# Designed miniproteins, single chains, continued (4): the designs that were tried, part 51

Each design is a single chain, and the fold is of that chain. pLDDT is the mean over its residues in the fold that is shown.

## One batch from the design tools (miniprotein)

Design m13732
Fold by ESMFold2-Fast:
Structure m13732 (fold): chain A 62 residues (1-62)
Amino acid sequence: SDADEAKKKLIKEFEEILKKKSPGEALRYASNKATELYKSGKISSKEVSDIVKQINEILGKS
C-alpha cells in the first residue's frame, strides 16, 4: 500500500541519515516527514505509532 511504501521509505532514509550524519538530524527528518505524511492523509495515527516504535528499536540497538 502507499502507506507501507511511505513508512518503508521514511525508515530507510532515517537509517541512512543516522549512519552518515547524526541522530539529531535523523530524528528531525523522521519527525518532519511523519508529520507531513500524517497531515496529507498518506498515513494514519497507527502508522505514526509504528514508525515511532521502529525508530526506538533502531536507536536501542545502536
Scores: mean pLDDT 84

Design m13733
Fold by ESMFold2-Fast:
Structure m13733 (fold): chain A 102 residues (1-102)
Amino acid sequence: MEEEKKKRYEKAVEIVRELLADPTAGLEQAIREALEKYYGLEVLEIRFEPGRITVKVKDKEGKIRTAVVELRPDVSVTPAELAEAIIKGILEGEGKEVRITL
């Protein structure tokens, strides 16, 4: 019984590590919290695609703002730089799609 409990615990820790090891999940939460809590925007969509991130928000006036961040394959970008680029694109977008290349 004790060995089966230890094996279940080790498997649960591995599943939790895989869920927490998704760097995009932490980045999505940070972007969502910044936009909703600090800027009062409603997050409609955050889409992670190979080499591209798309964020759609709705402002207090009901206007939809979209930021598209294109990631260059030869450039190392930190999660912080990526989050700042997305937030800036949303704020400066004025209801048009804003494309940012990092």
Scores: mean pLDDT 65

Design m13734
Fold by ESMFold2-Fast:
Structure m13734 (fold): chain A 90 residues (1-90)
Amino acid sequence: DVEKKRKEAEEKFKKGVELLNTPSAEGKKKGEEGIKLLLEAGKTYIELGDFESAEKVIAILQNVYDLTGSEEAKEAIEELKKAKEEALAS
């Protein structure tokens, strides 16, 4: 069900952004969880052909990488770019 997948992606996107924007003593662990949720949301958006939402996810991850140097954010960006390229080729 496309609608169910879209709602699940939106929930993961929202939670991922909230985790990245929440200052805490566990900031690094919550940041990594946020990146993972954004990666999952981005992959789902790409599967649904929602490239606009996928690009928004990539932009947020790029901002995280630029601000923190997070290797997890860099890997997530590369995975999403690869998935988008593969989807567009198919």
Scores: mean pLDDT 81

Design m13735
Fold by ESMFold2-Fast:
Structure m13735 (fold): chain A 97 residues (1-97)
Amino acid sequence: MMEKETEEVNELARQVLAGGAVREALQRIRQLDQQEAADTDPERALHLGINAGILRIALAVHYITQVKEKAKKEGKLKDLTADEIYEESRRLRRAEE
C-alpha cells in the first residue's frame, strides 16, 4: 500500500518538474492532507505528510521556474529579487488552486 502511494507521488513529482500534471499534483496534495488529518496512526500520518511534502517541493520548483522563464523572456530576470520570484510563484500556485 505505502510503496504504491510513494511510486504514484514520485511519478507525479517527476511530471510536475517536466511542466505537466500540476492540477493533479494540487488535487493529490489536498487528498493527502485530508487523509493525514483523519488518520489516527502516527506512522501512516507521517508517510502521508512526507508524500505531500514531495509534491509541494516539486510544485514550488515548477512555479519558480515559470516565474524565471517569463522574466527571462521579458528581459526582466536580472531585475527580480529572490523574494519577488518567491511571492510571484506563490501567487501563480494560488491562482490554480
Scores: mean pLDDT 79

Design m13736
Fold by ESMFold2-Fast:
Structure m13736 (fold): chain A 93 residues (1-93)
Amino acid sequence: EEEFLEELKRELARLLEERANTDDPERRQALLERLEELVKRLEEHNLSKELLIELAEFLLDTLTRLVSEKQGAPESLMEEARKKILEDFRKSL
């Protein structure tokens, strides 16, 4: 679990840095898809509920920002979607 968490954090930092340094829409979409894959992998691991929620919240926040910037969606709408997804995730645990 600890090894997986460290690898996940390293991948997150890398993706965030790449996203900050790219203006290519296709590249941004690829980074978003990779972040979604990390969320799925997180769900497949039997991690503590608190760690799962913390990491999911961080990932959802990042995904929300990427989608908002790419699609020009209002931040408030993206924030509501993020809260609902996180709430559903908490209930499924």
Scores: mean pLDDT 65

Design m13737
Fold by ESMFold2-Fast:
Structure m13737 (fold): chain A 93 residues (1-93)
Amino acid sequence: MKKKAEEIGKKLIEEAREAGLKAETLEEAMKAFSEVAGKAAREAVKEGDAELAQKISTALARASAILYEAKKEGVSVEEAVEKAVEAIEEELK
């Protein structure tokens, strides 16, 4: 269902942004993103939307890569979280 996919995606982006802003470390941000993405992927599967579930998994992998690179480069948690959320938003388009 097109409307349900859009609703799940929007909720994931909102929850990831909120959880990321509360994270004090990159490890906490990664854990929070994994939890909200896992929840969204389960809802997508319940709705029969395997394609959306796959996109959510890809978005999480991309966000994880951004957080990993940020840790290597000494980027702030806030800046890394912002880039990771933007990557999730792009992947869900």
Scores: mean pLDDT 81

Design m13738
Fold by ESMFold2-Fast:
Structure m13738 (fold): chain A 83 residues (1-83)
Amino acid sequence: SDNEKLNLINELNNKIDEYNNKKNEVLNKMEEDLKLADELMKVDPEEGKIMKMISEGIGDSNIDILDKKINDYRNKKNEVLNS
């Protein structure tokens, strides 16, 4: 029914929003960690570079996983809309 489709679309939208919020949390944490790494680079350039590399690596990996989830839910929503 149209009402069942609407409910499913709303659930998928809620999941998209949930994963976008999680992505924003990862991005904010990455920004904070990168700022700390930049400050550390001023007094200990080697340690600061290591901290930056670790923060970018973990952040990028987490963002990739979250982007795949967001795209999966967007694809499911498009399938429902086209059904």
Scores: mean pLDDT 88

Design m13739
Fold by ESMFold2-Fast:
Structure m13739 (fold): chain A 58 residues (1-58)
Amino acid sequence: SRAAKEEQIRKLLAELKALVKAGSSVSKITGTAIRLMSLAHELDDDAAIAELSAILKS
């Protein structure tokens, strides 16, 4: 459902923030970011795309 996918976006955003903060491998960060971007694009979630960009610039 859409609600479940929106919950997954929130979970992936939190995971991405944690990975970047912890200095995790480029592969882990990139994999999570690609999955998040794909899901956000599917849901037309511009706010999630903007948040993703902000996290990666931190």
Scores: mean pLDDT 82

Design m13740
Fold by ESMFold2-Fast:
Structure m13740 (fold): chain A 90 residues (1-90)
Amino acid sequence: EKYVEIDLPSLQKGDIKLIIKGANERLLTVIAALVGTTSKELRDAIIKATGSDKFFEKNEIYVNGKTIVTNEEDLLAVVKTSKITVYVEK
């Protein structure tokens, strides 16, 4: 497993730093683009991007360092309440 971090130069709602193991660039871009959305919208976007409703069971997600999130609501709460720097691993 490898950490992947997102850096989207046009994102204006704040900097989001996500470290996701086992996810591809398409999913990371979708998650970063959903700052300020609802948990249901995030869940629907993840299912569309991955083809699976088991994303959090199959992948480890670390936000703002080493904090592990296990569901869409926890991920969205961290994104909503914290300034997070977004960057993509080269």
Scores: mean pLDDT 55

Design m13741
Fold by ESMFold2-Fast:
Structure m13741 (fold): chain A 65 residues (1-65)
Amino acid sequence: REEVIREVAADLLRSAARNLGADVREEGGTIIVTAKTSDPETIAQIENIGKGLGELTGKEYKLEL
């Protein structure tokens, strides 16, 4: 039950990041989010999404610009 809820929430966060122009990929225990923007507000939104994704999956988060 909880595992399914976390997977659905993680998929929604991945979709939100992609809608903001970011790529999301996973390497081992790390979630890597690549942002293609220099807009600080959009970067802050992407960063919050990435941190949330890390918390939901228990993986480390890394932002790339």
Scores: mean pLDDT 77

Design m13742
Fold by ESMFold2-Fast:
Structure m13742 (fold): chain A 75 residues (1-75)
Amino acid sequence: SLHQSSQQQRDLSTSTRNDSDTMRTTATDMRNRYPGDPDVRATSDKMLADADGGYGVSDTADQSSTDLDQAYQQQ
């Protein structure tokens, strides 16, 4: 159903955002603990890029949830 699909997208948005927040926090912590380590810098840069991708997925899922909920309200 549209309602169930909307709820699934909302859950995905929340979960993905939380995962991205955790990854960003971990990357920042690693940089602070090992300043000047090029391997830590490279790894943390990748983690930050992955977190940014996750925020994009979260935003898309949130928009999809809203669109599906609006469609459900019209049916």
Scores: mean pLDDT 85

Design m13743
Fold by ESMFold2-Fast:
Parts: sequence; C-alpha cells; structure tokens
Structure m13743 (fold): chain A 75 residues (1-75)
Amino acid sequence: AEARLAVARENVESALKKADSEYQEGKTKADQLLADPENREKARELYEKTKNHYDQVKKASEELLALAEREAERA
C-alpha cells in the first residue's frame, strides 16, 4: 500500500512537472504569435489547447492520488 502510494506520488509529480513545462512552452509560443496580428487566431487556439491539456493532466493526477491515498488508508 505505502509502496504503491509512493509510486503514485512520484508519477503525479512527474506528470505535473511535464504538464507545467508544456504549458509554459505553449504559452510562450502563443505570446510570440500574438506579436503578429495575422497569427491572432492561431495564438488563441494554442492557448485553449495548452490550457485544456494542463487541466486534464491536473484532474487525472488529482484522481490518481486520491485513489492511491484511499488504498493506503484501507490497508
């Protein structure tokens, strides 16, 4: 139980760090696109896509951690 919880925490931490890095990269690219008015729509799409991906990873990570914590408590 504790070993599985530790693995889940490591996986969540790694996933969140990766998602945060990808979110920052996406935001930076979108900001660069906004410097050119012709790319405004592409920048908006990139912001939405990047935010949705980050939100999905965060939600999945919270659910995974909650399940692992409940399993550890039952053991």
Scores: mean pLDDT 80

Design m13744
Fold by ESMFold2-Fast:
Structure m13744 (fold): chain A 85 residues (1-85)
Amino acid sequence: TEAAREGGRRAGEAAARGDGEAARRGGREAAVAAGGDPEIGGEIAEGSAMMAAAMTLTSGGSLEEAAEMGGRAAENAALGAAEAA
């Protein structure tokens, strides 16, 4: 959904900056938009975004690439958690 993608995008941008609290807020937004639990889905989305962003940066990727990868990971995690619930 558009709202889940937007929440994921915000989580990815925050994760690229190393801002876990902002990444969790974006993750919660994505989880709610996906029809899932904001606490569980948001936590999974935060972790996915932070991991994807960190992996991108440690592999020599740019901050923009880290934000993109983190955002996609957060959106996918939020959607997957909602489907599993």
Scores: mean pLDDT 83

Design m13745
Fold by ESMFold2-Fast:
Structure m13745 (fold): chain A 91 residues (1-91)
Amino acid sequence: KEREEIKKKLQEELDRYRDTVARLEAGQARGATPEDLRSVRERIEFLEKLLKGEEIPEANVTAEQVKNATPEDIGKIASAYIKKLIEEEKK
């Protein structure tokens, strides 16, 4: 039940990022740099792997951790990794 709910939320997040990329491309990436688009695509890739229950070596997340994770844990993993990426960009 909750696993299906988190799948829906992750899919919705993916759809939002995909729509953002499509709109930026259609709008000629208005104000966005190629690096911004790459960053969004990297987030899409990460979320896709999480949704599929695949291991994510880039985030030090094993398939076993994803399989045993609660919806809340998956959300925390996603948020923490994205937050780290933003922190690295902030340097």
Scores: mean pLDDT 64

Design m13746
Fold by ESMFold2-Fast:
Structure m13746 (fold): chain A 96 residues (1-96)
Amino acid sequence: MEAVRREIEDVARNSDFEEAVERMVEIVRPLVDQTPDPEVHREALALIWGALARALGLSPEELYAFMYEYAKATENAGEGPASAVAAFLEAIRAGL
């Protein structure tokens, strides 16, 4: 987890937000499939979300608002920005 957190922070610093999000999902997806513990998923979600927010100079709440606005601007977001953000959070939570 700690090594994954560090990689995620590096990705967030060196990539555009869009690329950073995709890379983070790629990094965590295999780990989630291997982790049977829901508490680990919860802690990893908090760490990843916090690291992403900090790398962008945002609070966790501001990151959620930013993701909402990003999804709103993306026409391929599906059923709308709230659904896209919820799907992203569900993907991370399922992937953590």
Scores: mean pLDDT 60

Design m13747
Fold by ESMFold2-Fast:
Structure m13747 (fold): chain A 70 residues (1-70)
Amino acid sequence: SMAEELARKILALPEEERAQLLAELDAGLADPSLSPAARAALARLRAGIESGDAELIAAALRELAALARA
């Protein structure tokens, strides 16, 4: 699936690019206007990247895609 492909690509990113992605996620999580559902999905994405869990990243990406359609 696209989410599984993206998860593998994220985990294969150079360390500098992964650090930048985590910084962007931290900035997003600091937004007080973020919905609870979006916050939970972004937090899951961050946790997946930190732990190297491709399945968790893919699940978070699917949640974010569903929220973007709402």
Scores: mean pLDDT 85

Design m13748
Fold by ESMFold2-Fast:
Structure m13748 (fold): chain A 61 residues (1-61)
Amino acid sequence: SELVKRALEIIKEALARGYSPETALLKATLEITDILKAQGLSLVEAANLAAKAAKEALKLL
């Protein structure tokens, strides 16, 4: 999915900068939440979708 691809890119950049996997996951979740909120999703919907996408992206590393 497109969200998983974006989450993976954010996670890879964070890891390349020396952040931990836990911090990379949080960073991806927060950035995607903000993107989805800007697209008109509620905070709860955006956060749930972002968390799911970030967790799936982490499994692809």
Scores: mean pLDDT 87

Design m13749
Fold by ESMFold2-Fast:
Structure m13749 (fold): chain A 100 residues (1-100)
Amino acid sequence: MSQEELVEEALELVEKLLTGLYTLGSEGRWDTARALAERLTRRLLEVLRQLSPEDRERVLKEFERMVEKFLAHAKKTFSEETFERMKELAEEALRRMREA
């Protein structure tokens, strides 16, 4: 794949991660949500390893922006307990990507 195609794939994986956390978390399916987050984060790490340092940084900055918007929406939509669990999983995924 081209670098552009890899960037698009990475951003699609981020969207799938956040959408999955929203859906499964809203249903209280936290074990499934954690398993999904682990699987998608692992795939994201594989894609990031194929990106140039510049494209990797661009993907990480966009992921940070998407997480911020996701958490702002989740905070208004869900209970404090549900929000805190979603925040934990989303921020752990982002942290692992930054450490790659």
Scores: mean pLDDT 85

Design m13750
Fold by ESMFold2-Fast:
Structure m13750 (fold): chain A 103 residues (1-103)
Amino acid sequence: SASIGELESTLTEIRSLLDTLRANPNDTDAKQELLVKLKVLNGILKELIANEQLPDDLENKISDIVNEVFVLGRQLRDTEIVNLAVEIDIDLGVYALKRAVLA
């Protein structure tokens, strides 16, 4: 079961990995760990969205970090990082639209 604490912890880990990869773009271990953490983030996010448990302030924080991931993924020429960032962005956008229609 996904929790807000797991979400916040995963976001902190992703931010640290983004800083590591900005300093050393050739760090293969950090790149692979970023991919793992993005998949974890995507799974947590999908569960929280399905259960209507995602707070608005965290939605904005996720959007900001995912945009940074997208930019870095393009710089690294990593299609898997770019694709995961796009998938998360789409999931957030669909959730926001559903909330706007059902409000």
Scores: mean pLDDT 85

Design m13751
Fold by ESMFold2-Fast:
Structure m13751 (fold): chain A 120 residues (1-120)
Amino acid sequence: MEVPKELKELIEQFLASPSADWAIIKKIIELVEKLSDEEKLEVARYVLGQTADPDPTRAARAAALLQQLGLHLAETNPELARRVAEELARFLETAPEERRPMVQATLETLQAALEQVEAA
């Protein structure tokens, strides 16, 4: 499946922004809620790929967006959030060394959120 054009444009706007705009993240999450589980996973994969970007600012924005998406999925669809965590773990095997700490932090945040859901 392919990420919808409108959503791709919003993600690009966020990644290219000189500062993290939380209003754009909120709008991205609202659009993601309307997608199928497979489309949500494709969005997560797309954003995860952006964490490997040579621009460290863009990579950091992608990690921040992925963290917020992961936290939202842990609350609304824990099974899909586990699939996203598996994708992050696989990505870490091939990710550039300088980008691994950001992706690892995102994975740890998502795992902690999933543990809270499981403990409830």
Scores: mean pLDDT 81

Design m13752
Fold by ESMFold2-Fast:
Structure m13752 (fold): chain A 64 residues (1-64)
Amino acid sequence: TPATELLKLASAISREAFRRSDAELLDESVKYVRELQKNVDDDEKKKELLEKGKEKYPELYEEL
């Protein structure tokens, strides 16, 4: 589901942030989780968030 894929992407971004020691990238992963929480009942918004995540981090999405 879009929610599950978003959570996996947020996890991948978080792992990459720790690998790079990048606090800003870690904050980005937290933002994806917060947006998912705000829109848990909005399937269209979750799909939009996933598509934006795929565009911004295509290499991390491919590793899901």
Scores: mean pLDDT 75

Design m13753
Fold by ESMFold2-Fast:
Structure m13753 (fold): chain A 95 residues (1-95)
Amino acid sequence: DAEAERLEAMAARLFERLLASRPDLTPEQRARAEALSRRLAERALKNRGETDKEKRLEIHEEELREWLAFAREFGLEEQAAAYEKQLALLEEEKK
């Protein structure tokens, strides 16, 4: 139940941030955004316990790609640009 509460709180926070940026979303777009926010929160919580540095970097890259896809789908141009920059920096760190 504590895990479920953390998931719901994180999903709600992500969804609220989107609605603050995009109050013009249709009911269908809102339902889609809510479902995707829940999925992003679920992935983040599932990955939270990883202690292996190399696996953590792989997880972080995958999470950034999913966050980028979310930002692009809802027209969050500034957030999309920020995630693209973070992915580029992560690739440089791998060299």
Scores: mean pLDDT 78

Design m13754
Fold by ESMFold2-Fast:
Structure m13754 (fold): chain A 101 residues (1-101)
Amino acid sequence: SAKQAAVTKEMEELARRVAELSDEVEEYRKKAEEDPSKGEEYAKKAREKAEEARRLAREALRLMDEVPDVSPKAASYGSAAAVLASGAEVTYKLTEKIVKE
């Protein structure tokens, strides 16, 4: 259906954005390790990106709940977004611990 196709496309875009945000969080973690003098700034940016990833992952789960006929592909994108957002949260928390030591 057109509605199912539209949801699948939106889920793919959400998963892609969460993956990009997860990569940015990891880059800020690396930068904090390389330049501890800017570590607090990098930890703050990592947190902001991880929080945005979590928000987008929640949007993906909301779309799955609201659409009764969700494709397996859309469900896979939603699951991927949730896993990546959780990983980003762990990475930013590690970044905060590194800069506080």
Scores: mean pLDDT 86

Design m13755
Fold by ESMFold2-Fast:
Structure m13755 (fold): chain A 73 residues (1-73)
Amino acid sequence: ATFDVRSAVLEALHTELPPKPGETVGQLKGRIVDAVQAKFPQANLKLIHAEVQQLFYEPPAALREKVQQALQL
C-alpha cells in the first residue's frame, strides 16, 4: 500500500507506548523515529522527524490523551 509518514508515525506511537521506566520524552520520540525507519527504511528521515514533532505539538483529538500521558515523563 501507499506509504504515509503521518500514519506510520501514529502506528509507531501506539506500538512504542507506554514509555519505558526512566525514559525521557526525547528518548520516546527517538524510539518512534527508529520504529518508523525500521519498518520503512527508504522513508525520508527529515519527514519522519517533522511528523513526530508535529504529533507531540498538535496531537489529533483521538490521541491527545495518549500524547499527554507520554508528556508526563
Scores: mean pLDDT 72

Design m13756
Fold by ESMFold2-Fast:
Structure m13756 (fold): chain A 81 residues (1-81)
Amino acid sequence: MIDEVIKKITEIIKDFQKGASVEDIIEKIREMLENTSDPEVQKILEDLLKDLEKHREDEVKITSSLTATALRLIGLKLDRE
């Protein structure tokens, strides 16, 4: 599960770099949040959504928030095993 979330965030970063809209990115994150039952992963994705909503017009901050989220998820995975 967490490996799939990390993979999806990485794919979202690549999509954004290829010109996907911030609205498309937000929608994909909301879908991931709805399909996640892990409270710690939900918290990380909720924090990401808040950052994206706050910085919708700032492509650098969007990329930074997505990258930071990927690193947080990797850290969570390492902490579990």
Scores: mean pLDDT 83

Design m13757
Fold by ESMFold2-Fast:
Structure m13757 (fold): chain A 92 residues (1-92)
Amino acid sequence: EIEEKLKELEPYVKHKEWTKGLEDKPPFMVFLDLVNKAEILYRKGEYADAYYLLLTAFYVMKKAGNEKFLENLLSLDKETFDAFLKRIEDGL
C-alpha cells in the first residue's frame, strides 16, 4: 500500500516540511502543489524527497475518492517503484 511506502521513505526525507500547511486546501490543489514541489526537488537531485512528495500527492487524491490516479501510478511498474525505494535506502 502507498502508506507503507511513505513510511519506508520518511527516514530519508530531508524536506518533509514541504508537506505541511496543506490542511485547508482542496485535494486537487494540494495534489498540484505537491507535484510541483516534487519536480523542483527532482531537478535538485533530491530523489527521495521528490518520490515522497509524489506519493503523498497521489495518496491525497486517493483519500478524496480519486483512486484512479493511484491505480494508474501503481500500474506503471510496481517493481520499478520498489527497486527505486531500495536504491534510495542503499544510497542514503
Scores: mean pLDDT 66

Design m13758
Fold by ESMFold2-Fast:
Structure m13758 (fold): chain A 103 residues (1-103)
Amino acid sequence: SEMKKEKEREFEEAKKEAEEKGNKIVVEAIEKAKETYDLLPEAKEIIDSLPEEKKEELRKELEKISEKIKEEAKKKKLSDEETYALQQIALLDYIEELVEKAK
C-alpha cells in the first residue's frame, strides 16, 4: 500500500541517521518497528476485543515495563533517545507475543 511504502521510507531514513550516529540501540528499535509494523492492525483488533478489565490490566502491565526500563537505563546512564528506543523494543516484543498467543 501507499502508506506502507511511506513508512518503509521513514524507517530506512531513520535507520541511516541512527547508524551514522553509531547508536546501535536506536538502530535495533527501528528494525524491530519495521518488522512489527504489519502486526499492528491485528494487535489493535485483539486489544479492542478484550473486556474493559483486561484492557486495564494490560495498561498497568505496560506501565510497569516502561518504568522498569527507565530505571535500568538511568543506572546505565543511557541517553533519553536510547531509553525511548529500549521502551519501544519492549512494547513491540509484547505486541509480537500478543499476536502469537492469539493464534
Scores: mean pLDDT 82

Design m13759
Fold by ESMFold2-Fast:
Structure m13759 (fold): chain A 72 residues (1-72)
Amino acid sequence: SREERYQRAVEALTAAGLSPEDAERVAKAIVDALENMTREEALQLGVDILTSLGLSKEAAIRVAAAMVRAAE
């Protein structure tokens, strides 16, 4: 369900060190993105959001990939 995908995405983001508030916002954006765009586009959106929150590009790519897998 959407709820289960959302919770898995939040768990992946908090495991990566995001605050609960940032994890909830990013997870919502990516779960919504996965319903409305391609996996590749959702992954790029995740990278862009995570780098805006201060992650390095390398870390953002790893965390975005883990979140997208968890949200599937």
Scores: mean pLDDT 83

Design m13760
Fold by ESMFold2-Fast:
Structure m13760 (fold): chain A 87 residues (1-87)
Amino acid sequence: SEEVEKAVKLFDYLFLQGKTFREALAEVLRKYFGLSEEEAEKVADFILNHPDLEKLTPEDLIEKLGLSRETAEKVVEFVKAVLKRYP
């Protein structure tokens, strides 16, 4: 989606500025997906500790972190888009 494309561009910008993958991920989650700082940190930690990010589902984020389905679907789309750029 257009929103996910903008989120990926912000992630790229932050990563190029020397932020860690985790820091860039958390900041994008806060700024584009409407998560609080605490929620963004928890989601970023969950994603980074996931055994296989290609298998990440919206249900993982809904059931484990309490995200809405709309937000969870967009976050999964964003994460998978980032993975294609940073293998």
Scores: mean pLDDT 84

Design m13761
Fold by ESMFold2-Fast:
Structure m13761 (fold): chain A 98 residues (1-98)
Amino acid sequence: SKSEEILRAITEVLLEAERKPPGEVVERTISISSPEELKRTLEIMERDGEDPELIEAVREAYEKALKLKPGETVSIEVTSPRSGATARLTITLLPPPP
């Protein structure tokens, strides 16, 4: 269900950005336990035929996430062609549980 949480966050931030004026940034933050959660999200998006620009943004975030240390962040950013507002999802890699 983490992949579903990531997909929901992407959808919600994009939908909010479509309702904002040009140049505004809509931001949300989520946490992941492993870069693998982004890889699974990417596989679902590719299977479901999501927008290619969005797929590429998630792929880039996954590649960057592979190099993250716990507590570090990566962002997925897409500009809404309808509004000109930017949707930003900031993803934090959580430390392993004690």
Scores: mean pLDDT 83

Design m13762
Fold by ESMFold2-Fast:
Structure m13762 (fold): chain A 86 residues (1-86)
Amino acid sequence: SEEELKKAEEILEEHGVDEHSKKLLLEILRNNGDVDAAIEKVMSEDPEFKKEYESLSPEEQERFRQQAQGAYNQLLELLKKKEEEE
């Protein structure tokens, strides 16, 4: 939802998350946790990210997806905690 995206952006800004990681995590959230869809979207908008991601081996791409999923799960925990505190 738009409200959830706004709260997520505020959390990421408060934690000093870098712009590239923030963009990817917000895109994963927009796609309801679909990391693959989020990566495809970011690649379509960021030629530098696309070049770097496509230069990765299949094993490195899998590791990247796993790390992105883990970061997204942490963001969901922070969102849940923030909602319970409000």
Scores: mean pLDDT 82

Design m13763
Fold by ESMFold2-Fast:
Structure m13763 (fold): chain A 68 residues (1-68)
Amino acid sequence: MFREGDRVLAGFADGHVGEAVVTEAGRSAEVTDLATGERRRVTITEILDDRTARGVAEDGTAAVLHLP
């Protein structure tokens, strides 16, 4: 289960990858793009298992979040 302060990896449908911190009691993640350094906010929409969740960025881009 994703918890606030958890550090996760984010893979986006557009091919970007980022490192993120889970926020809002496990409902969101603040992602830093590893190639650009740009910050993206992802809303967690579906928990797949204890390490994996689906989310959506503010621009509508799908994301998968993974605990290490």
Scores: mean pLDDT 80

Design m13764
Fold by ESMFold2-Fast:
Structure m13764 (fold): chain A 75 residues (1-75)
Amino acid sequence: KKEQIIEEATKAIESAKSFEDLVNAIRELAKKYLPKEVADEVVRRASQAIAEAPSLEDAKKRGIEAVKEVIDEYK
């Protein structure tokens, strides 16, 4: 359940070529697998974490962590 969502998120995030692609990948994944409230919170937290990152590689790590944190809090 959670593990599969995190695995799919990790693969999509690793494939992103820009900050915009990274945020869009997280948004699409959240919409596929999560209720609206949880999906909106994942996108909000991930977008903030990504915006603070100094590089795309760092943004990818922060994005994955944000997804894990929100999923753990809500389910």
Scores: mean pLDDT 77

Design m13765
Fold by ESMFold2-Fast:
Structure m13765 (fold): chain A 80 residues (1-80)
Amino acid sequence: MTTLILFFDANKTTEEQIVEAVSEVTGLPKATIRKGIKRVGNYYEVSIPGIAREDQAPISLALHAKLGDAFVGSSAEVQK
Protein backbone atom coordinates (compact mmCIF):
# COMPACT_ATOMS: atom_id res chain seq x y z
CA MET A 1 0.00 0.00 0.00
CA THR A 2 1.30 3.46 -0.97
CA THR A 3 0.69 7.00 0.30
CA LEU A 4 0.42 9.36 -2.67
CA ILE A 5 1.82 12.87 -2.08
CA LEU A 6 0.62 15.57 -4.50
CA PHE A 7 2.15 19.07 -4.83
CA PHE A 8 0.32 22.19 -6.06
CA ASP A 9 1.45 25.79 -6.57
CA ALA A 10 -0.43 27.86 -3.97
CA ASN A 11 -0.07 31.00 -6.14
CA LYS A 12 -1.94 29.33 -9.06
CA THR A 13 -4.77 27.49 -7.27
CA THR A 14 -6.79 27.38 -4.05
CA GLU A 15 -7.32 24.65 -1.41
CA GLU A 16 -10.96 24.25 -2.53
CA GLN A 17 -10.01 23.87 -6.23
CA ILE A 18 -7.45 21.21 -5.24
CA VAL A 19 -10.00 19.36 -3.06
CA GLU A 20 -12.55 19.38 -5.91
CA ALA A 21 -10.09 18.20 -8.59
CA VAL A 22 -8.47 15.48 -6.44
CA SER A 23 -11.89 14.23 -5.27
CA GLU A 24 -13.12 13.97 -8.90
CA VAL A 25 -9.93 12.22 -10.10
CA THR A 26 -9.63 9.72 -7.20
CA GLY A 27 -13.34 9.20 -6.42
CA LEU A 28 -12.58 9.84 -2.73
CA PRO A 29 -14.88 12.09 -0.64
CA LYS A 30 -13.90 15.79 -0.42
CA ALA A 31 -13.76 15.46 3.39
CA THR A 32 -11.06 12.76 3.04
CA ILE A 33 -8.97 14.99 0.73
CA ARG A 34 -9.33 17.99 3.11
CA LYS A 35 -7.84 15.91 5.96
CA GLY A 36 -4.69 15.28 3.88
CA ILE A 37 -4.05 18.83 2.61
CA LYS A 38 -1.53 21.24 4.17
CA ARG A 39 0.21 24.42 3.04
CA VAL A 40 4.02 24.42 2.98
CA GLY A 41 5.32 27.83 1.93
CA ASN A 42 4.23 28.48 -1.67
CA TYR A 43 2.87 24.91 -2.14
CA TYR A 44 -0.11 22.82 -1.11
CA GLU A 45 0.78 19.23 -0.21
CA VAL A 46 -1.94 16.54 -0.33
CA SER A 47 -1.34 13.14 1.32
CA ILE A 48 -3.64 10.29 0.23
CA PRO A 49 -3.07 6.91 1.92
CA GLY A 50 -4.10 3.61 0.33
CA ILE A 51 -3.34 4.42 -3.33
CA ALA A 52 -1.92 1.63 -5.49
CA ARG A 53 1.41 2.45 -7.19
CA GLU A 54 -0.12 1.85 -10.64
CA ASP A 55 -2.67 4.63 -9.96
CA GLN A 56 -0.01 7.35 -9.41
CA ALA A 57 0.60 8.03 -13.13
CA PRO A 58 -3.08 8.18 -14.24
CA ILE A 59 -3.98 10.39 -11.24
CA SER A 60 -1.06 12.74 -12.02
CA LEU A 61 -2.04 12.96 -15.72
CA ALA A 62 -5.68 13.71 -14.86
CA LEU A 63 -4.69 16.42 -12.33
CA HIS A 64 -2.36 18.04 -14.88
CA ALA A 65 -5.25 18.04 -17.38
CA LYS A 66 -7.60 19.74 -14.85
CA LEU A 67 -5.23 22.23 -13.15
CA GLY A 68 -2.38 22.64 -15.68
CA ASP A 69 0.79 24.19 -14.27
CA ALA A 70 -0.83 24.57 -10.83
CA PHE A 71 -0.16 20.82 -10.45
CA VAL A 72 3.58 20.59 -9.75
CA GLY A 73 4.10 16.86 -9.30
CA SER A 74 3.59 13.71 -7.25
CA SER A 75 5.58 11.30 -5.07
CA ALA A 76 4.72 7.83 -3.74
CA GLU A 77 5.75 6.56 -0.29
CA VAL A 78 5.45 2.83 0.42
CA GLN A 79 3.64 2.00 3.67
CA LYS A 80 4.57 -1.22 5.49
Scores: mean pLDDT 81

